# Designed miniproteins, single chains, continued (5), part 54

Each design is a single chain, and the fold is of that chain. pLDDT is the mean over its residues in the fold that is shown.

## One batch from the design tools (miniprotein)

Design m17860
Fold by ESMFold2-Fast:
Structure m17860 (fold): chain A 72 residues (1-72)
Amino acid sequence: SIEELIEEAKKLAETDPERAQELLKRVEEEVNRLLEQAGKLADQGDTAKARELVERARKYSEGAEEIRKLLE
């Protein structure tokens, strides 16, 4: 899961920062995918499902930010 990738990237940030950056990239790609899908659903009138995807994207974005801070 993306949650598992976030936790793995956090663990790897100190010992293998290059691999942590690759996992961060995958998390960021999933955030972008969810936001793009949410936009399409909102355009189609499925605002409830769009909101669910935006909420999920926000949670993953928070994880991505934590990984970025560890890699600083």
Scores: mean pLDDT 87

Design m17861
Fold by ESMFold2-Fast:
Structure m17861 (fold): chain A 92 residues (1-92)
Amino acid sequence: MGAKSAAAEAGGRAAAAGGLAIMEADPSKLAAGAGAALQGIGAIAESMFTGDAVGAGADAKAAGELAIEHAASEEARRLGEEAVAGGEAAIK
């Protein structure tokens, strides 16, 4: 009841922030950080404009996993974990 869309949006925002944290912590990972941030923004757009909370949740989870894999800082890892959790909540 709207909670899935909110979870997908939160996951997308966390993934976008995680991607940015990767880029700022390690310039050599700019491409990976940018990829995670763009996927997170895509999840927000799907949640807000298409209403596909499940699709948005899957994208947020994938972006979060990418952020965790390339995490250059504890903050990037934490944000990636939040994105995965938000994405999973949207899929359920």
Scores: mean pLDDT 76

Design m17862
Fold by ESMFold2-Fast:
Structure m17862 (fold): chain A 68 residues (1-68)
Amino acid sequence: MTLDEKIELAFKAADRNGDGYLSFAEAKEAFRMLGLEPSDEEIARYDTDGDGRLDYAEFKALVKELLK
């Protein structure tokens, strides 16, 4: 299984309402599935529209940043 496949599965598992967005609490669960624990400040930096949710692109970008 590729890294991108793992990221997609974690995102989909945490997206409880299936709308393609994660609340910060859902994002933290998805990150934990990948063995990651970003701070609230790191999550907020990737919330580019400031709506309190991460889309898939924002979530994936933060996962890849944390894996450096």
Scores: mean pLDDT 78

Design m17863
Fold by ESMFold2-Fast:
Structure m17863 (fold): chain A 72 residues (1-72)
Amino acid sequence: MREILELGSQNGKPGEPSWSRWVWREGDRLHGHVQAMNGATVSVRVGDKVAEAKGSDDNTQSSATVTTPIPV
């Protein structure tokens, strides 16, 4: 794994809010990814773009990804 940075995560007990945020680089692009469960809301910003995920209270995972070019 190259240049993956976990910006934070919260793993609750079953039924508790859980979320994670990841940033990684792939060539000339920067990616941000978020996941949320159990009523958690989480976001990540990379460059001018934001990914946001909102988990439901029924343990359904929500996720979002953004990609931005890295300025030279």
Scores: mean pLDDT 68

Design m17864
Fold by ESMFold2-Fast:
Structure m17864 (fold): chain A 70 residues (1-70)
Amino acid sequence: SSPDSDQIIDRFRQIGDQYNDQRFYDLVDNIERSRQGDQSASQNVANYGRQMRRDRQNNQNQDIFDIIDS
């Protein structure tokens, strides 16, 4: 386990709470599964992350979105 990963997950939950949108919680779940080697979850994270990065690039989690995009 990594404390840094928990902080990243918590930040995505906060975004989900602000927008009342379950898709952000789904992104968190996909990140966790992707870290365990789930290839389909990894692709979902990458695609969703790229779209969110364009919208949130200056304000929130740029480093996290860069990891997802790669």
Scores: mean pLDDT 64

Design m17865
Fold by ESMFold2-Fast:
Structure m17865 (fold): chain A 66 residues (1-66)
Amino acid sequence: DTFNRAGRVIRDLLRRGHRDAARTVGILMRQKADDNLPLTPQDIQQALLDAGVSPSLARQVSRMFG
């Protein structure tokens, strides 16, 4: 599911040196889990854009979830 995929994506981003993107996904994942809300690709893309991640990387990461 999206939460299990988030863990794998975070590890992949960290290995590639995208630490800010990895941190943003991790924070969003914890927030959604705490509130018992679904984690969507749209939420991920928006959070990354808000964190200053490039639009191309934000879109690439969101596609990893859908």
Scores: mean pLDDT 82

Design m17866
Fold by ESMFold2-Fast:
Structure m17866 (fold): chain A 102 residues (1-102)
Amino acid sequence: APPAPSREEVRAELVARGRELAPRVQELIEAFEADPAKRNEYLAELFRLLAEFYEYVAEHDPDPEFAERAARDARLLRRLAEMARAGASIEELEAWLRAELA
């Protein structure tokens, strides 16, 4: 079998994947600001994309504490995506997140 990647190599890949999301995240942010009727659809997609990234980090980060935090963040983002899709306002999303992090 090929040698397993080093911790530094895995983390470099995770950082690169995060940076690849930046233009997609920006596009969605611009879209939900421009079209109020579809704002919740774009917010749900934004939270879904971020959740998928943190799920990937949770699966691949060799640091168990960092992986556990990423898994927690992914669960929060999945819930935010569900709430946004259900029509929650930004204020409702923020209030829920503050309560969960309290």
Scores: mean pLDDT 81

Design m17867
Fold by ESMFold2-Fast:
Structure m17867 (fold): chain A 69 residues (1-69)
Amino acid sequence: MLAEKVKIIQEIIKKYNLSTSQSTAISALVMELDDLEKVREIATEAAELVKKENLSTNELKAYIEEKIK
């Protein structure tokens, strides 16, 4: 359900201290995926890549678009 997806994304945003732009990019998962487990998995992987590899917001968007396919 939408509310559960939003909670997952907000949890990941808070845990990884993402910027507004990064948060917007990750929030795209809420609209594209119905599986709560996949939303959590991809959002966590994306957030970890942002912190580990210093991804720009555009690189983060590209990563998410690839995973949503």
Scores: mean pLDDT 77

Design m17868
Fold by ESMFold2-Fast:
Structure m17868 (fold): chain A 69 residues (1-69)
Amino acid sequence: NEELREELEKLREEALELARTSTNPAAQTAAMAMAHDLEKVLEDESLSDEELREALRNAKRALAQVKAL
């Protein structure tokens, strides 16, 4: 599903920007880890739409937690 992959790519870009702009080392580390995890998801062309939706929900939650740091 291209729409789900586009949303995941946006979250990856947001995580990378957070890693680059954050002055908190814990937030930088967490954001970089998140960006790498999302890259792995995006590289896996075998994932179902349901797996992509679960990854999207998990990523949105993780990003909110990192932003709260």
Scores: mean pLDDT 84

Design m17869
Fold by ESMFold2-Fast:
Structure m17869 (fold): chain A 96 residues (1-96)
Amino acid sequence: MSEVASRVVGAQMLLIAGVVSASLGDIEAAVESLEAAKEIVRELAEEGYLSEEEAEEILELIEKAKEAAEKGDVEAAREYAKKAIKKLNEAFDKYL
């Protein structure tokens, strides 16, 4: 795996962990995992691996997942996280 591919997988695993934590009622852990995923996405954008448009769309989806988790809406958090994972896969298909 390239370092870029490993970081993308790391972000996806953090999105999954965030949804799992939310489903268990651990909102603090859910928010921490989702914020960690956002940080990886920001770093990938800063390094030029994501366009500003792609980064903005992915970060917006993760923020919506975080807001849903904070409200206890696990299903909405899961759907936004899935959309973020899909966009990450599409953006990084050439590196994976």
Scores: mean pLDDT 85

Design m17870
Fold by ESMFold2-Fast:
Structure m17870 (fold): chain A 83 residues (1-83)
Amino acid sequence: SPLDEALALIDETIAWLKEQLAKETNPELKAELEGAIAFLQQLKAWLEENGSTLSREEQERILEALRRAKEELKEYVAKQVAA
């Protein structure tokens, strides 16, 4: 289901962010990565509690938003590491 895919994508994104955090030495970027992880953990908890009450269309919109957010996060981190 789109909800199951969204939850899986959040878990994958958190795992990736934790890998980036473990390698990062810049304290400002560490704080940003920790903030992103915390936000995704809160979103996961909310979706686990409320996701089944959402329409399929709402679940699909959330999944698409998460896919876009993951790509934007990957680009952002790559630019910060290259600088």
Scores: mean pLDDT 86

Design m17871
Fold by ESMFold2-Fast:
Structure m17871 (fold): chain A 61 residues (1-61)
Amino acid sequence: SLEDSVAQARAAVDAAVPGSRAIATYVALLEHEARRAEEQGDEESAAAYREVADYARKHGA
């Protein structure tokens, strides 16, 4: 489910080294996917991508 995917993504962020290039790359990818989802009218997926990106910024800084 989308909730399961979000939970797994958050766990991956928690396992990464804070401030790493991997976290920065992941945030950029999630923001790109959120924009794509919004362009397609998929607001649910867009919101989920943004939620994970915000989580990664908060815990990756």
Scores: mean pLDDT 78

Design m17872
Fold by ESMFold2-Fast:
Structure m17872 (fold): chain A 91 residues (1-91)
Amino acid sequence: LVDQNINISLQISGVADGANIRIISIARDIASGEILAYDIQNRVISANELINISLIINNLIPGSRIRISVRAYDVASGQLVGSIQIDRIIQ
């Protein structure tokens, strides 16, 4: 079993300086659909900010395929302001 610390950079767009955003990060096993990690953060953002997100996933089996989805929403409007999806094979 291995632990992974995955760093994700997410470009935020469509918000004003001082906007409050909610960032939802989910890691899933592709084969089973099992949720391996889940994180929610709220941040106050400057306009057009590039944010860094660290997601720690514990007790992974080498050779497993995981999918990480990160979505950021403007809290005031509910609008999606950033999204990224990453697939990884655990080494």
Scores: mean pLDDT 83

Design m17873
Fold by ESMFold2-Fast:
Structure m17873 (fold): chain A 68 residues (1-68)
Amino acid sequence: AAPTHDQIVAFWDEMNALAIATYGKKYSDLPKDQQDAVVAAIRARHPELADVTSSQVSAGRLIRMSDE
């Protein structure tokens, strides 16, 4: 099923936090292989977010920017 707006935003926030903690950079500033690794790690920790795709992660970023 399609994830909710809140689930997409939460997934983006968790990924960005992990990217900064692991690599010292925002998720959007990482090379693709490191971006894929961060996505895989978050999905492994949060199986409830397994329906979130890489495209929806990008959508979550745009939603978050619009909320700011």
Scores: mean pLDDT 69

Design m17874
Fold by ESMFold2-Fast:
Structure m17874 (fold): chain A 60 residues (1-60)
Amino acid sequence: MSREEQEALARRLIAQGLRAHDAGVPADAVVAAVRTSLADAGVPQSLIDAAVAELRARLA
């Protein structure tokens, strides 16, 4: 997977997580699910950390 594809996946999962939270899923569960999905896809830890930070900021 290219970096561009990894970044696109991160953006899609963040958007999906925000929609799940709007539907009543707890913020911590959404963050955990996004982190696990990115890790399972082989996304580098630095990009996972950045994506989780953005997601947490948008959930606050």
Scores: mean pLDDT 86

Design m17875
Fold by ESMFold2-Fast:
Structure m17875 (fold): chain A 82 residues (1-82)
Amino acid sequence: MMTPLELFNQGNELFNLGKYEEAIPLYEKAIAQGVGDLALTALFNLGLAYLNIGNYEEAAKVYEELGLHYYNKGDYEKALEY
């Protein structure tokens, strides 16, 4: 069974190859199984992958969720830097 870190790394390899549609499900699994900074970084990369395939609606939802994670930590401004 792949760890959240392994899923995230596989997603990044596909993302770097321009295979955004293939990277998306790996980032989603990393987010579902991951916690803390790994989940937040995977969520950011998921948003970028959706943006790169022109799925602006899903990208917006992902960035809203990322903002909510930082808002709940009392650190909303840092969400815009990631």
Scores: mean pLDDT 76

Design m17876
Fold by ESMFold2-Fast:
Structure m17876 (fold): chain A 68 residues (1-68)
Amino acid sequence: MEKIKKILEEAIKEVEEIPEEEIEKLAKELGISKEDARKLLIFEKIAEKVPKEDREEAIELLEEYFKK
């Protein structure tokens, strides 16, 4: 849906605005890669903005984005 895609794009943009140093710090704190830290932050932003019933569709769209 257009609404969910817009939320995904906004979440990605918000995470891209986070300094790389903060992403790296989060990755080290959690013991994950920087890529996984970015995925986690995007997922948190989506969960904040998307209703529970639409989260499955949002997850599928996010997975497609990361298959690039």
Scores: mean pLDDT 75

Design m17877
Fold by ESMFold2-Fast:
Structure m17877 (fold): chain A 80 residues (1-80)
Amino acid sequence: MKELVEEARRAYRAGDHEAFRETAERLAELMARSSEEEREEIARLLEPILEEAKAAGDLEALEALQEMIALAARLVEARE
């Protein structure tokens, strides 16, 4: 979990939007398999990246984060 969040942070700081989006997709899959408590922890770990992206006006990073949350929610609802 933390390793994947750190990978996302590194990609974001490097300006690698492709790697950031790929890592966000993997985080969405992880969140779908996680407990509510684990999802809350992932959200808290991502909060600094979200705030940095908002401050920088990085719309691509913000869009990737929103897509990640939406995908995680859909995967949670779809699972049996």
Scores: mean pLDDT 78

Design m17878
Fold by ESMFold2-Fast:
Structure m17878 (fold): chain A 69 residues (1-69)
Amino acid sequence: SDDDLKKLLEQARKLGLEYYDPSNSQQQKEQYLQEMKDIVNQIVQMASDRNDSSWIQELLEIIEEVKKQ
């Protein structure tokens, strides 16, 4: 559902902020990166099932924003 995709996008944002947080250890960052990869795969699969690439575009915008931390 759209609500499920929105929740996954919010989880991706949260994990991205943790990954780019300089106070987190390298080990913690590696864990957040793996969790983010799993969420990205879920978003891609759901977007593909819907034939709707707008969700991928929104994910890319989130990644760009969290990098600016």
Scores: mean pLDDT 84

Design m17879
Fold by ESMFold2-Fast:
Structure m17879 (fold): chain A 86 residues (1-86)
Amino acid sequence: MPAFWRRFGAELARELLAQGVSPLEAVERAYQAAYDYAKNVLLAQGEIARLMGLSAAHGAVEAIAEQMGISVEELRERMRAERERA
C-alpha cells in the first residue's frame, strides 16, 4: 500500500515537472490527487486518506529532488521558503 502511493506521487510529479509545473505545486497536486482518490473512490476514512496523500507527497519530493540533483532535505527547505513568501 505505501509503496504504491509513493510510486504514484513520483510518477505524477515527474509528469507535472515536464509540463512546467513548479516543484511545490507538483508535490501539493500529488498529495491532493491521492487524498481525493482515497476519499472519493476508495471511501477511506480521513486519517487513512491523509496518510495516502502524505505517501504520494513523499514520493513526489523524492523524485523531484533526484531529478534536480539535490537532497530531499534541501528541496523541503526551498519549498518551505516558497510557502513563507506567500
Scores: mean pLDDT 81

Design m17880
Fold by ESMFold2-Fast:
Structure m17880 (fold): chain A 92 residues (1-92)
Amino acid sequence: SSHQQRINRIMSLIGRMSVSIRNNDTQQFQQYYNDLRRNLPPESHPYLDQMVNSMRNGDYSSYYRYMAQIYRIVGADQSIVDSFIQQSQEYS
């Protein structure tokens, strides 16, 4: 469905942005971060910024928690949201 395609696009962009953070690739990070801001509703932007900060600090628990909030806001299936909450708990 178009909804599933949108969720898959957001997931792909988050994954690529996270890889760019791990690689200290500032140019690629800025590209994917900007693409995410365009594709995400404004109310999710604070969670995107907190997710980025958490990744940079190696705080994977908070990273997955903020990711779960983003997916909740964009209307992903509860099973997807729950999977990221579970990953957050595994790192706490």
Scores: mean pLDDT 88

Design m17881
Fold by ESMFold2-Fast:
Order: sequence, then C-alpha cells, then structure tokens
Structure m17881 (fold): chain A 63 residues (1-63)
Amino acid sequence: SLEELEAEARRVAERTGLPLEAAGGVVVMVRAGVPDEETERILEEGYGVSRGAVRRGMRVARE
C-alpha cells in the first residue's frame, strides 16, 4: 500500500540520511527486484545521491 511504502521510505531516509524521494526509490526498486548496481546508478543519476548511501538504503530496506 502507499501508506506502507511511505512508512518504509521514511525509515530508510531516517537511517541513511537519503532524501525521502531517493529513499522511496530504494524501497520500490528493492521490492521490484532491480539489481543492486542498477539501483545505485539510477538513484545516483536521478537524485545526485552517493552510491554508498544507496547501498546503505538497500540494506535497511531489506531488514
């Protein structure tokens, strides 16, 4: 649900320092089974976030 997605995005953002939109992107891509390297590239290019922060976000999203 959208509410569950928003709650998970906020959790990822709080734990990693990612902007909420980028954190939401992490949650969506992890759930969709997008490969880690592709997730890192898309969010780095789309939001200007570091690949390291995206990797931390993916770890949090999988908890």
Scores: mean pLDDT 88

Design m17882
Fold by ESMFold2-Fast:
Structure m17882 (fold): chain A 91 residues (1-91)
Amino acid sequence: AAEKAQQGLLGVLRDALPKGASVGTGAALAAMGGLIDGGLHEQRGDKEKAKEGAEEALKRARDGGASDESLKLLEEAIKEGGPAAAAGLEK
């Protein structure tokens, strides 16, 4: 999960570079923030807020110009281990 999420986030950064490095960096950081927020809520047992954080992560990646490939990697990471595993909060 975490490895796929990292590849997806790197893809978001890469995909948005032609639009400006700040746009790509902002999108990747915002997507990571959504995964962390969702993961923390998942660890607290708040499934609704965990889902919202995961959905926000995907929205931020998409708004930043992520490719379907990068979005698929993020979606698969979230589906396999949830947002906590995707954010690397599970060890």
Scores: mean pLDDT 72

Design m17883
Fold by ESMFold2-Fast:
Structure m17883 (fold): chain A 64 residues (1-64)
Amino acid sequence: MEELEQKLLASDAPVVRDPYSGKVMLLEGAKAHLEGFEKTGVDGLSGSTDEAKLEELRRQLEAA
């Protein structure tokens, strides 16, 4: 999977980092997941680091 992931990123595929886990999602495998994320990520701003998002999510998860 690691090899495929690298190729996906270079292939310019509709792949994006999961704001929930901070992991790269596969279009084919994570269709449903990507659908929800695309709505938020694509609409806003993408191309930067999702560290802030991940950090916030992590903090919230810790509380609950």
Scores: mean pLDDT 49

Design m17884
Fold by ESMFold2-Fast:
Order: sequence, then C-alpha cells, then structure tokens
Structure m17884 (fold): chain A 73 residues (1-73)
Amino acid sequence: GPSGGREEVLERLRAEAEELIRKGEEEDPLLARVGEVYLRALEEMSRNPGSVSEEVVREAEEVDRELEERERE
C-alpha cells in the first residue's frame, strides 16, 4: 500500500484545497486564492518530497499578507 499516513494526509489536504477553491469562487475570492496556493504547494511536495519551490512559498506569503491585511483593515 501507499506510505500510510503521509500519502493519506496529502490526499486529504488536496481535497480540502479543492473544496476551498470551490467555496471561494462562490463566497470569497481570497479563499479561492488560498486554496490555489495550497494546491500548488501539495503538487510541488508530490513531485519533490519534503520540498516546496520558492515561487510557491512567495505566493503563500503574499496571500497570507493579503488575508491578514483584510482582517486588520
């Protein structure tokens, strides 16, 4: 079988990211962006176990900043 917990967790997180994108499109475009970045990070981790590209990290940081600014302002 697959690597157990890790593989199962990645599948679950992918499904959660997709759900976030779907809900975000209907409710909150910022949530959709969060889900998209999450999905990209999971895709990168699948290709390179234990690593994520700097590009994905930067996108995550930008989305995180926008989310925080929205709550602050």
Scores: mean pLDDT 72

Design m17885
Fold by ESMFold2-Fast:
Structure m17885 (fold): chain A 77 residues (1-77)
Amino acid sequence: SLEEKVIQLLTEIGKLAQEANNTKILALIKKALDALMEKDYDKAIEYLEKLYNDEEASEEIKKLAKEAIEYVKELKK
């Protein structure tokens, strides 16, 4: 499902952020996941966009965040 794809992407971003000891990105991922579970897709997108625009986010994290945003937009339709 699209929800499973988003959860997988958020899990991968979380692993990368933990390896980089980036507590800010970890907090954003938790907030995005909480919003997703509440079906608040607008808030989930907001937190993922904050993550995507974070200067400390690696290119790999940004790529995964962009993919997650697109899937959440599909869930909103």
Scores: mean pLDDT 86

Design m17886
Fold by ESMFold2-Fast:
Order: structure tokens, then sequence, then C-alpha cells
Structure m17886 (fold): chain A 59 residues (1-59)
């Protein structure tokens, strides 16, 4: 869901070992907080993209 995606993106922005994943997660947090019009599906897509990047770096 949107809130769960936001919480995970916040965690990744603070804890991810890869600077690129941190930056992507930070942008995802900003998008979800500034754009309440984003759906749960769109939030999940943002999280999935950040997770895919993070998975390559063991996150």
Amino acid sequence: SREEALAELRRMAEEAPDPGTVAAAGMGVRELEEHPDLSDEEAAAILAAVRAHGAANGA
C-alpha cells in the first residue's frame, strides 16, 4: 500500500548501502509526500523500481 511503500522508501533512503539507491529512495519519498494523487499502484511501482536497483547491491 501507499503508506507501506512510503515507510520502506524512507528506510531505504536512510539505510541502503548504495548511494544510488539512497538517492532514488529519497526521490520516491518526496514524490509520495508531495503528490497525494499518486495511487497505491504508482507508489508500489516506485518502490519496486528502487528495490530492483537495491537488490543488485544486496538491499
Scores: mean pLDDT 77

Design m17887
Fold by ESMFold2-Fast:
Structure m17887 (fold): chain A 68 residues (1-68)
Amino acid sequence: MSKEEIAKKLAEEIAKETKAEAEVEGTTIVVTMRPKDSAELAEMLQALEPYAREAVAAGIKVELRVEP
């Protein structure tokens, strides 16, 4: 499986399992979070952690964008 295919699969799982939006730019996963407050941001970051670990293990870059 190519890095692009792994990135697309992880982006789909992030979008499904978190409240964040996830897109793939080449081999980079771009995660956009729109939290209502700091508590929701903390919860979203915790939910992202296992997927971010998997992405790093696969050599895939993750960019986090926070839009309040």
Scores: mean pLDDT 82

Design m17888
Fold by ESMFold2-Fast:
Structure m17888 (fold): chain A 81 residues (1-81)
Amino acid sequence: MDLARLRALAEAGRVDDLGVLLVLQSGNPEAGELLGRGVKLAREGRDEEAIELITRAFELAGLSREEATELARLVVRAVKA
């Protein structure tokens, strides 16, 4: 997995591209579903719940909890901008 590419997409708020990559990398459509649900919660102002769901999506794709949480925070910031 290219962590630099995932970070760039997260910082840009490229949610659809992230969802496709997470599903392809994990082999699990739940990764895309968790990302989508997390983004919806972030747009509703439920930031901590959004971070938790998006973190789980990145973990399904094989990232560590620490890496996944960092990227989840970037996604939440980007989609609220």
Scores: mean pLDDT 85

Design m17889
Fold by ESMFold2-Fast:
Structure m17889 (fold): chain A 86 residues (1-86)
Amino acid sequence: SAEAERVALLTMARIAALLREAGFSQEQIDEAVRLVGEALRRVFEGEDPEAVLAELRRRLSTVVDEALLERIVGLMEEAIRRIAEL
């Protein structure tokens, strides 16, 4: 739905801003946002959210520290909950 796409885009923008504040390069931000967008799409297409988030956590843990990873996952969980209410 248009509302689901809007939540996904806003979540990706929030994560991009978070990474920019943490000092990541634009190339690193673009790659992380791509992975986040892919994960959100997979969840919205019916994949198990816990399994998708576990894979995303594993992939991002090679790039971001634990505190930043938890903030990113928290934003993803918020987005998934919001979409489930639509």
Scores: mean pLDDT 85

Design m17890
Fold by ESMFold2-Fast:
Structure m17890 (fold): chain A 80 residues (1-80)
Amino acid sequence: MLSYKELADKLKEIQERIFNKDFEGAIKLMEEIVKQAPEEIKEELEKLLEEFRALPDEDIEGKLKLLNEMGTLLLDYLLS
């Protein structure tokens, strides 16, 4: 699994890709995080990734909200 610092850096990179409208690049990094995630939260992260893919490209706010939910889930797991 990714370290806290590596995870935080990847989440920041995904956010920057979303702001640059590089949604394919954002999805690729999200897929990497999900692959390295603990089994306990992997299904929940996969659901968030599917919701992210389903959003229209113009819904930047919705994409950022899903990224924040993913980050919260990952950080809650790492800090527990």
Scores: mean pLDDT 83

Design m17891
Fold by ESMFold2-Fast:
Structure m17891 (fold): chain A 81 residues (1-81)
Amino acid sequence: MKFEDSDKAELYRRGPDGKLTEKVAEVTLKEAYKALENGEAEAAITIKKTEFGYVALLMVRKNGKVLSAPVHLSEEDAKAL
């Protein structure tokens, strides 16, 4: 499945407890990737609905690089995010 630059993404950084739970912005996937590369956020998630359910693209900043992984989600899991 292809994610588009215009898909919606949520940006996260570490909260006071040190966990990636602080939502900082809702942006496009293109803007999310750029924010992670620039160190403006530490993680991003994009969720897309397909005929086979939901797919999430998880992106994480590690050592100045952006790592991404697609994850299939149930409809309930996708709505909980």
Scores: mean pLDDT 75

Design m17892
Fold by ESMFold2-Fast:
Structure m17892 (fold): chain A 61 residues (1-61)
Amino acid sequence: MELTERVYRLVRELHREQPDMPLPQLATRAASRVLEEEPDADEAEVSRAAAEAYRRLREEL
């Protein structure tokens, strides 16, 4: 699965569970979760995916 899509889905899920939490914090949490589950994932790519997911959700919400 594409990292951006995975992070996007996680941020959306976390936002539904914690709607009062700011999107930047949700994106950071999603990135941390992905890195925890896939330690071999590129940290820079995960960070980029989180930034893109944040921007998409900000436009949708």
Scores: mean pLDDT 75

Design m17893
Fold by ESMFold2-Fast:
Structure m17893 (fold): chain A 91 residues (1-91)
Amino acid sequence: ELEELARKAVEHADRAVEAARAGDDATAERHIALAVDYFRKLGASEKEVELAEELLRRAVEAARAGDDLTAEIELGMFRIMLGVQLLVAKR
């Protein structure tokens, strides 16, 4: 079920960025919280969770400002952290 937790984290991270592009800050914040919660459920440390939340907040901020390149880079970094954590959790 680790793959499902990772998939849900990605889905919520993507929804946070899309909500920010649409100007829906409340929905973006809810999806950041959900993405980070799924990342924590994969066994991420509190320091890793803090970094992941910061990456998603930067992605949301960039998307809100219309900076799609920065939003995708920050979102990509979150996906990399999530993928590494999934591999660690499967060992």
Scores: mean pLDDT 88

Design m17894
Fold by ESMFold2-Fast:
Structure m17894 (fold): chain A 81 residues (1-81)
Amino acid sequence: MQSYVERALQALDELKKAAPSLQSLVDQAKQLLLNGDIDGALQTVEQIRQQVETLPEDVRNRAMPHLASAELSLTELQELQ
């Protein structure tokens, strides 16, 4: 829970709970992250962000904090490579 990987995985799990319609993309991002493909995970999270922006306001408001947390953690991991 103290690593950026653990934080990203937790944020992605919360994002999936907030926006279940995005489960497939979230699971893809998690798989890429677990395989060490940080760039692929970031690209998938960018696709998730685009989809979240099309969702109803109440879903966006629930999803956005977790999306931001996932993006931040993945960006930190990319900078450490």
Scores: mean pLDDT 84

Design m17895
Fold by ESMFold2-Fast:
Structure m17895 (fold): chain A 55 residues (1-55)
Amino acid sequence: MQTKVEVKEEGDIVTVTITEANGTVVTYTFNKKEKILTVTITQADGTVTVSVIKT
């Protein structure tokens, strides 16, 4: 499976974007100051699911 991973860190925010071969994009956004992880899944059909996890 061909997966593209991009990591970006801006201050207290770490964003990891994973683009899967089927067109699904999963974005993990971790706020180090608030200790909150936000997971956004955008499917190839345009469906978006957002989950907020308190760590």
Scores: mean pLDDT 78

Design m17896
Fold by ESMFold2-Fast:
Structure m17896 (fold): chain A 80 residues (1-80)
Amino acid sequence: LEERIDKLKEEVEKLKEQIDRDYKAGNLTPEQYEKAKELLDKAERLIDLARRLLQSGADPETVEAAIEYAEKLIEEAKKI
């Protein structure tokens, strides 16, 4: 679980940089940029939640659910 959380955090950081570059290059509309940033910000919060849940000794299934929801939001951002 910790390895998955670390990988997702790295992926979100990479995507934020890519989206910022694409927006500056004129490849994204303001609406697309805002939507992508909102999805990635939500994913980042879920990754932080998963980390806190894991550190507090929460049920592995609960941690897994937070990770899966973050993955879903990242996939939605990639579609933009």
Scores: mean pLDDT 82

